# Designs tried in a protein design run: designed miniproteins, single chains, continued (4). Part 53

Each design is a single chain, and the fold is of that chain. pLDDT is the mean over its residues in the fold that is shown.

## One batch from the design tools (miniprotein)

Design m13831
Fold by ESMFold2-Fast:
Parts: C-alpha cells; sequence; structure tokens
Structure m13831 (fold): chain A 119 residues (1-119)
C-alpha cells in the first residue's frame, strides 16, 4: 500500500468502529484535512507544507518540542501508519501526551486493532 492508501484505510477503520469518542472524530477530521487540503492542515498543525508532505509520505523522522498536543498526536499517528514508528514506539509516545488516561488507553487499543487488520 502507498502511504496515502494506508492513511485512507486507517480513516475507514476509525469510521467503522462501534465505539466512537470525540478524540476518534477529531483524528478522522485531522487526517481527512491533511489529505484534502495540505495548506489548511499545515496551518492547523503549525508545520510547513514541505514538512507535512514528507510526514504523510513517511520520509521523515520527527522530534517534537513545545508543539500543541493535537500536532504531536497527528505526527505519532501518521508516523505509525506510514511505518516510520513501530507499534511499541507509538504506544510509548502516546503515554507521554497531555491526554486523559482513558484517551491514551483508547488510542493504544485502536492502533493495536488496526495493526491486526493489516494483512
Amino acid sequence: MSPEEKIEKFIEFLESLKEKTELSNQIIEMLKLALEDKEKAAELFGLSKETLSKLLNGEISFKWEDRPTHTQLFEIIVSFITESLSLEEAKELINKLDLSEEDKEYLIKVLEEFEETLK
């Protein structure tokens, strides 16, 4: 699968889940925006269009410092989907985010279930 196809499959996976949270809806909206309007997505995340395009293609290793939680979450999810981060690395990084324990547990389960569907 191309990186774009992997992101589209992840969106479809999230939309198919019976248990939806406000966080899952926010992630769907962020990913759709990144695919549909890179300029607005770059502005929302505080990234350059070049950095966003490289991230979506799995071309960069990222470091985050003093970035909004939504940007950090987006970077982790996209890097996991594009195979720039392993499942274990993504789990460790999610646990460092400024999110509720419930949201962290939800995200980790979602990533684990998505990994199992990739065959």
Scores: mean pLDDT 80

Design m13832
Fold by ESMFold2-Fast:
Structure m13832 (fold): chain A 83 residues (1-83)
Amino acid sequence: ATDEQIKESALKTAFVSGALLGVGDSSAYFGYDAAMNAGIALGIQKEVEEAFKEGYELGKEIKKQVPPEKAVRVATEKAIEKA
């Protein structure tokens, strides 16, 4: 993979992980850790942090609108669509 493809993947992973955390899924930290490790290696740590924060806000909004048993699935689908 090119550096640009790895950067894009890291930012998408950070955003999706943020959305999962926003709906209360703590497994999101594993995805964020992987994205941050790639971000540090490629000099885009700040962009990874910002993508995660934007995802987190999306997840919090989804949590208000969706029953708890559907929240993780809906957040995953919506975050992948936006990433």
Scores: mean pLDDT 83

Design m13833
Fold by ESMFold2-Fast:
Structure m13833 (fold): chain A 94 residues (1-94)
Amino acid sequence: SAEAERQIKLLEGIAVLTHMGVQSLKAGDTAAARRAFAHARELLARSTLPEEVKARLLGLIDEIEASTDPAERERLLAELLALIQEEIARIRAE
């Protein structure tokens, strides 16, 4: 459906923005990272995703941004990307 397609594109956007945020942190560009994470949060806030899914994704974004350990950031990013792929699969199965 058109609604399902919109939700999937939004989730893909969140994945891209969060990945960009992590890459910006690796480059030492904290301003670019802050903007990327803020955009990811805005997409989440405007989404029609279940509130539990929004809370889990928001929590992961917040933990990624707050982390000072590159290995922890990569692990949290992998967890966020896995959750997004699971949610996309759920939407496609509807």
Scores: mean pLDDT 89

Design m13834
Fold by ESMFold2-Fast:
Structure m13834 (fold): chain A 96 residues (1-96)
Amino acid sequence: APDARRLQLEENRRKLPDAVASELLSIARTARAHLEAGDSDGAIGHLQEGIAAADQYNDSGTKAALKQALHPLLNFDASRALEHVEVLIDRLEQHL
C-alpha cells in the first residue's frame, strides 16, 4: 500500500546510523558553503559525492534530496539549490 511504503521510508530515516547521518550532514554543509561562496562547481562535486554515499548506505530519501538540489544547480539556479540543501541539513540535524 502507498501509505505503508511512505511510513517505511520515514522509519528508515529515523533509524539511519548517527555516523552515516553525520557524514551526509558534513557533505551537505560543505556543499552549502560552496554555494554561499558562489562556487557552483565545488558544490556540484560535493552533492555528487553525497549522492554516491547515500546510495551506498541505501538512504534513498537523502539521495533523492541531494538530486533535487543538484538539478537546479545544473540549470544555473544556485538559489533554488541552496534552498534544497538547507532543507536537507535541517532534516539531518533533527535526526542527530
Scores: mean pLDDT 79

Design m13835
Fold by ESMFold2-Fast:
Structure m13835 (fold): chain A 63 residues (1-63)
Amino acid sequence: MFEELKERIEKLQEEKDRILAEMHSAAQANDRERVQELMARYDKVSEELAKLNEELKKIEDEL
């Protein structure tokens, strides 16, 4: 139960870091459309991480 949830959280965190690096590169290239797309992905990943962390907390509360 917790193992799979924590694994998903770690994978999303790694993806978040990769998106940040790509955003920096796109910003330097003045590629606004790319930056906006990456920002949307970053926000989505951050929201998923927050939801998974809340789910983990609720599962712990049930136990």
Scores: mean pLDDT 80

Design m13836
Fold by ESMFold2-Fast:
Structure m13836 (fold): chain A 91 residues (1-91)
Amino acid sequence: PLPGLSSATISVSGNTVTVTLTFTSPQTLQPGAQALVSYVQTLPGVVSISVTLDPVNRTVTITVTFQNRSSALQGQQQISDYLRRSGATVT
């Protein structure tokens, strides 16, 4: 669960999945980012994860590099499903 998660955008370019999370409160940014990173680390084919927090805009950008495009497309679907279960609108 990602408390305070309002919306998320997810995109894929090659082997890289970029997730931008928008929160209703800056206090939920750090725990929300940590929860998603922990989930992403369970996904097959993850090579690297980078995280950028923007407390002013209440956004977190997570960039995930996968071993191949097939893993990235599967990861995009699994991350989207995870975020929807957390109550977010995902686009």
Scores: mean pLDDT 84

Design m13837
Fold by ESMFold2-Fast:
Structure m13837 (fold): chain A 94 residues (1-94)
Amino acid sequence: SLAQELSVAKEKIGSALLGLKGYDPSKSIEKTAKTLAQMETYLQKSPEVRDYAIATLKALGQDAANVLQSLTKHQDPAVANLAKQLLKESGLPL
């Protein structure tokens, strides 16, 4: 079931990241931060999940960049650092 666990993780991460397209960062910043904190565990443990997240962010382009740019200023350093790392790895503007 490891393959199933990775598939579920990819689906959850993809759905969460696609949700960023419609998000108002000022209204959803805490929910987005919580989601990114949950994603960090999978991103650190699985290169496949990380690569999938980066590919999804690249596909979203400027919509993802806008949200992640806002999160680089988040009060939680873990969230801010993860947002900066995702921007860098996806090639999106800082």
Scores: mean pLDDT 71

Design m13838
Fold by ESMFold2-Fast:
Structure m13838 (fold): chain A 65 residues (1-65)
Amino acid sequence: SELKEEIKKIVEEFVEKAKGKSEEEQMELAQEAAIEISKLISKMDQEEADEAREYANKKFDELWK
């Protein structure tokens, strides 16, 4: 779906921006990405929303560990 593609784009842009940044900067970027993702998730059905959250959380975790 178009909403899934937008979320994937937001996550990919966040990952690129967060690479090599401080923990504080990564947290700020993650907050910005989470807000935008949340807006899109609110327009999705439950199944698509859960899949999108899992994808985003996995990518966020990869940067902080």
Scores: mean pLDDT 78

Design m13839
Fold by ESMFold2-Fast:
Structure m13839 (fold): chain A 89 residues (1-89)
Amino acid sequence: MAQSQEIARGVLETILKQAEKYKEKYGLESPFEGWVAYILKKLGYSDEEIEKLLSMSVEEQVAYLREKGETDLAALVEAIHRLFEELKA
């Protein structure tokens, strides 16, 4: 049986690979930003709106998405940021 740690590691590795791909595609500084760009692109956001959002702090990004009624996306952005910060530590 796979342990929870092995499952979590596999999920994080998949997220990192996708984040890195979109980071390179959009010329972003961090894989966290790449992952956020990927999600926003999938939801139909324009490149201009994605660039504007990613120029904000994480706190401002979360507030902006909540104001637009994207509560689940705001929570996801905050959670992904936390995961990427843990990977740096």
Scores: mean pLDDT 72

Design m13840
Fold by ESMFold2-Fast:
Structure m13840 (fold): chain A 87 residues (1-87)
Amino acid sequence: GQKELYEKAKKLIEEAKEKLKEGNFEEALKLLDEALDIAEQLTGEAKKEVAQEVLELAMELLKSSEDKKIILQAIGLALRAIGIQLD
């Protein structure tokens, strides 16, 4: 149900934060993409909260990485999160 999806998305976000702290930006990006896939299945406040947290972490990735490939992927992730919030 919605509660189980929300809890799964929050767990993915926490795992992404850990990967970001480790400097594992590729794994953090994968986890955040999975969280957004779940956000598209959520409704109301839970959907917007998950998308907002992913946006904030994508912005942190942009500040933390000098790898152009990671930067481009983080920009794509941020744009996707904004799109989900506007729905």
Scores: mean pLDDT 88

Design m13841
Fold by ESMFold2-Fast:
Structure m13841 (fold): chain A 59 residues (1-59)
Amino acid sequence: SDKEKAYELLKKYVEDNNLTLDDLLSGDTRRQLYQMLLGEGFDDDAVNYALEKVEKELS
């Protein structure tokens, strides 16, 4: 599904860039990740799903 593709892309990006939970809770970083995923063609629901899932896994 597009939600799982967005999640896998975000997870890889987070791992490749050594981003932490604090980075994902930062409004500036979260906005950058949101815009990146929208630019890859994911919709708002898929992007929010990916951000929330990665955030929970880093907690």
Scores: mean pLDDT 85

Design m13842
Fold by ESMFold2-Fast:
Structure m13842 (fold): chain A 107 residues (1-107)
Amino acid sequence: MILTTEELKEEVQKLADEAAKRIYERTGIKVDIKVEVVDPTKSPLQILMDSYPLQVKYKPKGIIIVLDSDYSFDSTKVPGGQPGLYVIGKSKLSVDTLEKIIEEILK
């Protein structure tokens, strides 16, 4: 599951679809990626907490939060042992980055 801003939704959806296609063509694994819009004024932790109903609904193997390039935070550690949680800024958003993160989640 990918959580992003309304402004980034179309870009994230296109990049996610391409990443999923590359994974399928290379591995034969079908990846179902749900892209949902979140409030960009909230912190990544608050976004994660607010996404709990979506986590119950979709039961995602991993969560990627994609925020605007102006957002600065430490994405190297997430408290609470949440498996497969990744947070990236718009500046790091690419098909290659999404493909790499999705494969780490599938491990």
Scores: mean pLDDT 73

Design m13843
Fold by ESMFold2-Fast:
Structure m13843 (fold): chain A 62 residues (1-62)
Amino acid sequence: SAAERVAAGAAALAAASTGAIRDAAQNVYKDPTSAEAARALRAAAPTGAAADLAEMSLQVGG
């Protein structure tokens, strides 16, 4: 599912990052349909793969 793809991407990002981006990615992994968690990830990382993951999560949860 789209939620499973978001969860897998969030797990990979959390393993590859530190600080605020890691914490935000962990929150997306816990609830891949959460618009709140997705917005927090986008705020922590406004560009690149993390931002793309946040947009995908927003589309699943919206």
Scores: mean pLDDT 79

Design m13844
Fold by ESMFold2-Fast:
Structure m13844 (fold): chain A 63 residues (1-63)
Amino acid sequence: SKLIEEMIELFRKDPEAFERRLTELVLQGRLELAIEILRALAKEFPEYRERLERGIAALEEMM
């Protein structure tokens, strides 16, 4: 999805802006999309996988 690609690029270029946008999606109740974005990032950046998987688990508990 175009939004997921944009979020991956934002994570690379501006991690703080990425975190703000992800938080906005969570506050809007778009939890499934936020989880999908984190899963896509975990595949693209294996070095951040453990941290991203913890984020996914936290969001899944909110659903």
Scores: mean pLDDT 85

Design m13845
Fold by ESMFold2-Fast:
Structure m13845 (fold): chain A 102 residues (1-102)
Amino acid sequence: SDEEIVDEAFRLAEEIVKQSKNLDELKKAARYYLLKAQSSDPREERVLYTVGAILEIVVLILEGKPDSEIISYFLSRIGAGLKGDVPKRALEKAVELAEKFK
């Protein structure tokens, strides 16, 4: 279940990054998904919150924030709800998406 939720979030985040024209659109998308998560059903909340968090990390990478700040932010948003190596894979996915946007 957690793995399936993360995979859905990764696919959605990738499509948003592909469709975004500039950094401002990514910032707006991240905020939109984080806000939408707050009014969604429990399963959808987990997907949308993860999408918003990944997009925020992409923004931090594109703004040139230090790795320590990026990792700290990621763990504060996603950390406790994910098990095993999933947080690391999500961070690696955010790095991949940031490179695709550049």
Scores: mean pLDDT 77

Design m13846
Fold by ESMFold2-Fast:
Structure m13846 (fold): chain A 73 residues (1-73)
Amino acid sequence: SEDRKKALEYLKKAKELRDTDPDLARQHINRAMGYVDKSGFDEEIIKAMSEATGVPEETFKRLVYDRKGLPYE
């Protein structure tokens, strides 16, 4: 999916900018979230979000299951 590819690209840019330009990193995360809403979440996106934000993957996995109304496993 092009939306998935764009989400991953923006998350990668956010990771690279997190320490040098946190405001621009946040803008890239917000843009990536727009694409994630279209493509859905998968393990690669969860990992990229963790790397971009510094928040553990387990936290994002919980949020994904809650958002989808799926049981957390």
Scores: mean pLDDT 76

Design m13847
Fold by ESMFold2-Fast:
Structure m13847 (fold): chain A 61 residues (1-61)
Amino acid sequence: MIADLVSQLKKLTTKQLGEVASLARLNSQDLVLLLEATEESLSQLPADKLQRLQKALEVVS
């Protein structure tokens, strides 16, 4: 799950990453974790935010 999300995030442009974060209702600290795009950084997100992120990625990518 998390490794798949990391792979998808790395394919996005900075603009698409911002759009995904907005759709997933992530705050500025969460966005920093997305910009790092590692399994370690994403594991800091709660399950609810990870699910919203996954759905946002399906819409944007």
Scores: mean pLDDT 78

Design m13848
Fold by ESMFold2-Fast:
Structure m13848 (fold): chain A 71 residues (1-71)
Amino acid sequence: MEKEVEEVLEEFRRELERLIRDGRFTTKALQRLVSETMDRLSEVARGNPELYRKGLDRLSLLVREAAERRA
């Protein structure tokens, strides 16, 4: 469901902000968080490839925004 995808991405955003705030934002931590989020997106998409793709596209945007704020 789209709502579940939103919740997964919101959790990713909150964890990312926590890592930045606590000074724990590293490439390794980001890679782990992205991998965990991709797994969760796969679960909530429940075999809907279009919903999974939309989730990945939005995750990609959030990662890009985080990288820009670090630059």
Scores: mean pLDDT 79

Design m13849
Fold by ESMFold2-Fast:
Structure m13849 (fold): chain A 84 residues (1-84)
Amino acid sequence: SKAELEDELINVLNELAKAILDEDIEKLVKLGKKAVTLLNKVEKTIDIEVAIGVVYIAYGVVKATGKSSEEFLETAGQVLDSLD
């Protein structure tokens, strides 16, 4: 159902944010791919646009902190580009 997909997407986005803070590149790649797969299965709605906004905020935090490697930032950017 839509609700189950949205719940799973929110959980993946929360874990993705934690992986960003922890600089866990392997986990970020896995969760990023899962988030893209889930988004491609859900019709774009206001709720999904909010979820996409969370991904953009997480990417912005990683980019702004300067703590992450260039590879980490490039991986986050690739996930966002795949959502457009």
Scores: mean pLDDT 61

Design m13850
Fold by ESMFold2-Fast:
Structure m13850 (fold): chain A 85 residues (1-85)
Amino acid sequence: EELAEGAVQRAIASLENVAEQVPEAKEIAEKGVKELQKYIDEKKYKEGIEKGIKTLEEMAKVAPESAKQSLKDGVKELKKVLEES
């Protein structure tokens, strides 16, 4: 439970960090953060992790190569938590 909630919080932090570095992804990141916060409020952590993965993957499609590695690392971290949940 704490692990899953922490993973959603880390996804939010990753989205916020990428939004500062990649203006092209800012709108996707801001929408994703709002949706992930809703999943935390509703205690739907598994669904929040799944949404976080999808949002990071969508951002990776528009991100420059320099930001793609951070997004890929975020996806890997969330997938590990999802497998353990």
Scores: mean pLDDT 76

Design m13851
Fold by ESMFold2-Fast:
Structure m13851 (fold): chain A 87 residues (1-87)
Amino acid sequence: MLPSFEEIYQRFKELASDYFNGKISREEFLERLKEILEEMKKAKAPEEVINAAEETVRLLEENAPLSEIHEALVKLLELLQKEMDKR
């Protein structure tokens, strides 16, 4: 079964929390975020959400500073929360 947008959002929040708390590596975070991004595309998430997720993936792949990655993650979480509030 295709995951719901609510399930995708919940998984993303848990993944981001694990990364911020140092429970997973940057490499594990990148792999799992790519999986969530593909599920977001399948669930027809808004283009703003997809673009923010793709930008976060790009920053991780380019080994951007942790501060830039944190800013991108906060923006992505805010966009996801806004989308959930509409449903």
Scores: mean pLDDT 80

Design m13852
Fold by ESMFold2-Fast:
Structure m13852 (fold): chain A 77 residues (1-77)
Amino acid sequence: ASVPEILSKEHVTREADKSIREAVEELEKEAEELTKKNPDALAVPTNVEFEGVEEVNEETEDEKITKVSYDLVLLKR
């Protein structure tokens, strides 16, 4: 079995006045940038939590958040 070795774990908290979709896109981009800096490793965002969710009860389903928190974990390949 492939056992992922944790090289680093950083807790990230970002204030955002954005939709959940936009917040997810930004954290995915941060994970990709960290992976590029560490080619023998994979950066994985985990424990994603959204705060201040305002439900836009419209057909777009875009929920607005004020804060996102997650753990950015660097796993050895």
Scores: mean pLDDT 73

Design m13853
Fold by ESMFold2-Fast:
Structure m13853 (fold): chain A 86 residues (1-86)
Amino acid sequence: SMEELERKRFLAGLYLEISKTYKEEDAKDLPEELQQKIKQSIKAIEEKAKELGVTSVDERARELAAQIKDRAGAPIKIAQELGLNQ
């Protein structure tokens, strides 16, 4: 439905912004295996956003993304919510 598609686009845009806030420093104390999973999750979210045609993000979504404290863990959880992992 149209409402379902708009919801997915909003989530993908919000999640893409959260993914862009990942820094090496945020995950420096995490195992290398987990760091790789974070990078893979970010790539998956970016590809999904592109697939859904997300070219711009609502200012509210950017503001919400900036408020996320667990930046290192966020991409993994978000990819799971979007169904981007097996």
Scores: mean pLDDT 68

Design m13854
Fold by ESMFold2-Fast:
Structure m13854 (fold): chain A 63 residues (1-63)
Amino acid sequence: SEFRDQAAITLDSVLQQVERESDESTVKEIRELVKKGKEQTTQADIYEQLLLVGRKVQELKKK
């Protein structure tokens, strides 16, 4: 699925950025969410995981 492939690329890009900017505990949490996103089989479930990862990344920008 093209959507699944693009979602995987997006999730990997987010993980790479978090690995550069965050502590080990935060990286581990985001890595688990990325793994869960890649395990999803429906477009709706993939989209929900993308939103969850996006919200978590936004929390990391708050002091």
Scores: mean pLDDT 77

Design m13855
Fold by ESMFold2-Fast:
Structure m13855 (fold): chain A 96 residues (1-96)
Amino acid sequence: GATTVENLISQAEALLSDAEKLIEAGNLEEAINAINEALLLLEKMKDLGASNDTITSLVESAQDLAKKILESATTLEDVNKAIAVILQAMGLLLDI
């Protein structure tokens, strides 16, 4: 139902907001975890019939946060994890 999609949107937005705060704090691993959780919610929202505009907007937000992680990353592990987020987000957009 519409209320379920709205609840998932709110959860995804909260996770992306938390990820931005974690990036600002230098906690890149936890930020990556929050973005990955948001991307899983976006896949579920897509399956439940959320609008393509809503999915695209949230995926673009996740990609922007992953780019911020790439700019802040000092380890190859964090770089590789951020690239994985960008690729997963791109996959979601290609399926639209």
Scores: mean pLDDT 84

Design m13856
Fold by ESMFold2-Fast:
Structure m13856 (fold): chain A 75 residues (1-75)
Amino acid sequence: SALQQLLAQQRKLGRESIRRLSVEVFAGLGEGLYRIAVSAGKLDKENREKLIQLGKEARERTIKLGKELEEEYKK
C-alpha cells in the first residue's frame, strides 16, 4: 500500500541521516579532543609531547567510532 511505502521511505531517510551525522559529529569531536590536548600541552610543557600523542590517539579512535557507527546503519 501507499502508506507502507511511505513508512519504509521515512525509515530509510532516518537511517541515512544518522549515518551521515555519525561521520561528521565524531570527526568534529575527535578534532576537539586533539585541540584540547594541544592546549593542555601549552600549560604543561614538561608533558607536552605525551599530551599531543594522547590527543592524536583520541582523535583517531573517535573518528574510527564514527565510521563504525556509519557502517552499522548501512545494514
Scores: mean pLDDT 79

Design m13857
Fold by ESMFold2-Fast:
Structure m13857 (fold): chain A 61 residues (1-61)
Amino acid sequence: HMSGQQDVDDALTKYGDYLNKTKKLPLKTPQEARDKLGAEGRKNRAKGQGAPGFKTWKLPP
């Protein structure tokens, strides 16, 4: 493991799991969320912005 691209993918997976567990995403699984959010994250990262919370996403207490 290394740089920010891996961090983004990892954060999206964890974020999807968190949303499915606590907020009940309309998607059946967090995997669908991570796939869609991953595409958005890739576009934003290419522009040098990166989706907020995806790279350094933090789980609330």
Scores: mean pLDDT 54

Design m13858
Fold by ESMFold2-Fast:
Structure m13858 (fold): chain A 63 residues (1-63)
Amino acid sequence: MYKKVKDVPPESVKVGQKVLVEVDGEVLEATVTEVDSNGISIQIDGKPLYPNPQDLKFLGIKK
């Protein structure tokens, strides 16, 4: 819930996929933890999300 990114079409991603996101000007890898009709929830790999990053920019799926 608190890590939800609204500007991502949920049909484009699956739970467990690696994605790229931009937070505070830094490009980070993240794992999709939840997908619903309002967007996706993510966990940033290697960095615990203690504050809820409401201003995440979705960049795409990592290959």
Scores: mean pLDDT 60

Design m13859
Fold by ESMFold2-Fast:
Parts: structure tokens; sequence; C-alpha cells
Structure m13859 (fold): chain A 67 residues (1-67)
């Protein structure tokens, strides 16, 4: 279900102080780069308590966004 996927992505982004409009969120599953960002975001959320790892993953996320 695309809506459930969008909800998960929105929660991940919200944890990091980012909010994307609904139109952008709906385009994410169709974009290979966006899917990679989602994967990195999930890893960031899973490792939020590990400050060193979360910082490393945050840099990887930022690198991907800049492309």
Amino acid sequence: DEEKFIEEVREILKEFGMELDEETLRELPKDETAMKLIELGKKLLENKDNEELSKKLGLEFQEEVDK
C-alpha cells in the first residue's frame, strides 16, 4: 500500500526535522535516489541511540540528497 509507505517515510523525515509535501512523498517510490534515501533514513531511525553511527548515516543521507 503506497499510502502506508508514504506514512513511514513521513515519520522518518519528521524525526530529522524534514517535511516534504504530499506530492513529493508520492513521487519517492518512483525515484531510485529517493528509495536509497528512504533506506538510509530507516537505518538512521533504527540507530538513533548510537550517536556515532547515526552521524555517519546522516552524512550518507546528506550526500545522497545533494545528488
Scores: mean pLDDT 69

Design m13860
Fold by ESMFold2-Fast:
Structure m13860 (fold): chain A 56 residues (1-56)
Amino acid sequence: QDDQQLVQQSTQQLTQFADQVGTPEARQGAQELIDQMQQALQDGDSQTVQQLYQRL
């Protein structure tokens, strides 16, 4: 499994979902998850990337 691919897919899904909901809270929540996944990817923390992806 490619963590980079999971982060990329999650970013697209979260952005689309937040846009559909249309609230500032949804946009902020999506951005926080994206930031956490990108940080975990930079740290090489595959387990954290997978755990965050499962929360989607």
Scores: mean pLDDT 78

Design m13861
Fold by ESMFold2-Fast:
Structure m13861 (fold): chain A 99 residues (1-99)
Amino acid sequence: TRTLKATSPKTGKEVTLAVKYENGRNVPFASAKQDGDKILLTVAEPTSGKKTYLITNKSDETLDVRLVVRDTFTGKTLAEKDFTIEANSTKKVEVDIKT
């Protein structure tokens, strides 16, 4: 599991997200930062196909998240998804990465 820290746009407090694949394996790269009124979560993927992430909000507040999936080699955006994660909860997020 990759543990990521960012600043909450609502409270200014440090918030913690954890990201892994549904099968329990680590994602190759992940980062998080505040972006406007949301947390921008970036994941890099080397291969196409359906990807399923488990994203855990370890903070005591609800977070609005924008997930951006980038190609590891080109940096090109492959998928984007907006969602909300409640405090101390895990959200299952699926993306279909097509070439």
Scores: mean pLDDT 82

Design m13862
Fold by ESMFold2-Fast:
Structure m13862 (fold): chain A 94 residues (1-94)
Amino acid sequence: SEIEKLIEETKKKLKKAKSLDEVKEIWEEFFEKVLSLTKDEKEKERLKKIQEGALKYIELLEEDVKAGRISEESATNAAKQMLIDELDELSKEL
């Protein structure tokens, strides 16, 4: 399906991302595209909650970097892994 292709291309982009800002941009672009392909209102609400939850986690990582608790590289790698795991879970539901 088109959504399955979008998931795989997004995973490739995430693996190449070098910063939290780049990870956030890739994630937002993915949801703009997947929401445009989704016709069911209940499914749109579910997808928006997934988008928001992931963004909240990334914001916590950004605050940890600003506070000097973790490195930018470690935060970026953690965000990438979490989002790839979320995409793998979405793929299983298709």
Scores: mean pLDDT 86

Design m13863
Fold by ESMFold2-Fast:
Structure m13863 (fold): chain A 97 residues (1-97)
Amino acid sequence: AVALALLGGLAALLAGLVAVRAGTGEAAIRGIAGALAGIGAILLAAKFGDAVGAGIEAIGGGIAALRAGLLAGNPVAVALGAAGIVLGAAGLAAGSA
């Protein structure tokens, strides 16, 4: 649970950073939001052991980063954002059980 949420947060952080480097304006703002949510997910999972909170943050960050990647036209940011959503959802589901 915690490991999946941590990986989801890391994917969202990386996706957000890639989108920021590739995009301008709205894509950059959404990429920053995704990166910050990814950091929050990593902190909740790694330091606090909160799989549910980290999973929710990873899903939110992944969605923001995926949208930023689509706006920037960057397939790496889109793929990493999608990975953040899937891994975050898996961490949330496992943490809720």
Scores: mean pLDDT 74

Design m13864
Fold by ESMFold2-Fast:
Structure m13864 (fold): chain A 65 residues (1-65)
Amino acid sequence: SLEEKIIEIMVEMGVEPEEAEKIVNDAKARGLSNEQIAMLAGIAVLPKDPVLANKLTQKIMEALK
């Protein structure tokens, strides 16, 4: 599924698996789009690594095409 692919990308890019699953599942429960989930993934990483945050958002967006 697209949700599983987003979680996989987040984990490969250095997000903890449990946090990645929580972010995606919470966003889906709130009715957010996959594009909005990509933005939230970037925001979650932003305080630790701004460069990684931007790359993570871009990689998820590319996977959605």
Scores: mean pLDDT 77

Design m13865
Fold by ESMFold2-Fast:
Structure m13865 (fold): chain A 96 residues (1-96)
Amino acid sequence: SEKEEVLKEIEELKEEIEELLKRVMELLKKAEGETALRLIGIALRLIGLLFELDLLEEKLKKGEISLEEAKKKLEEIKKELEEIKKELEEIEEELE
């Protein structure tokens, strides 16, 4: 049950990151110079989080990581994602 809940949360976070990447790609069409570089940086961080989630999912399925350790890593990923969202909102306000 708890393992299934963690796997579902990984799937939901991946979907959220994919939607954020789409938003970044749309903003890049309007951004220039320093703002474009900031958006590229955000895209790379989002791609990195997707890689971490894929690795976490594989390790959980293989039993190579505990549920406690997996939950801890998910909380770290969630915190990074919230920071990215805040930075993205600031850039969106600057472009309007």
Scores: mean pLDDT 88

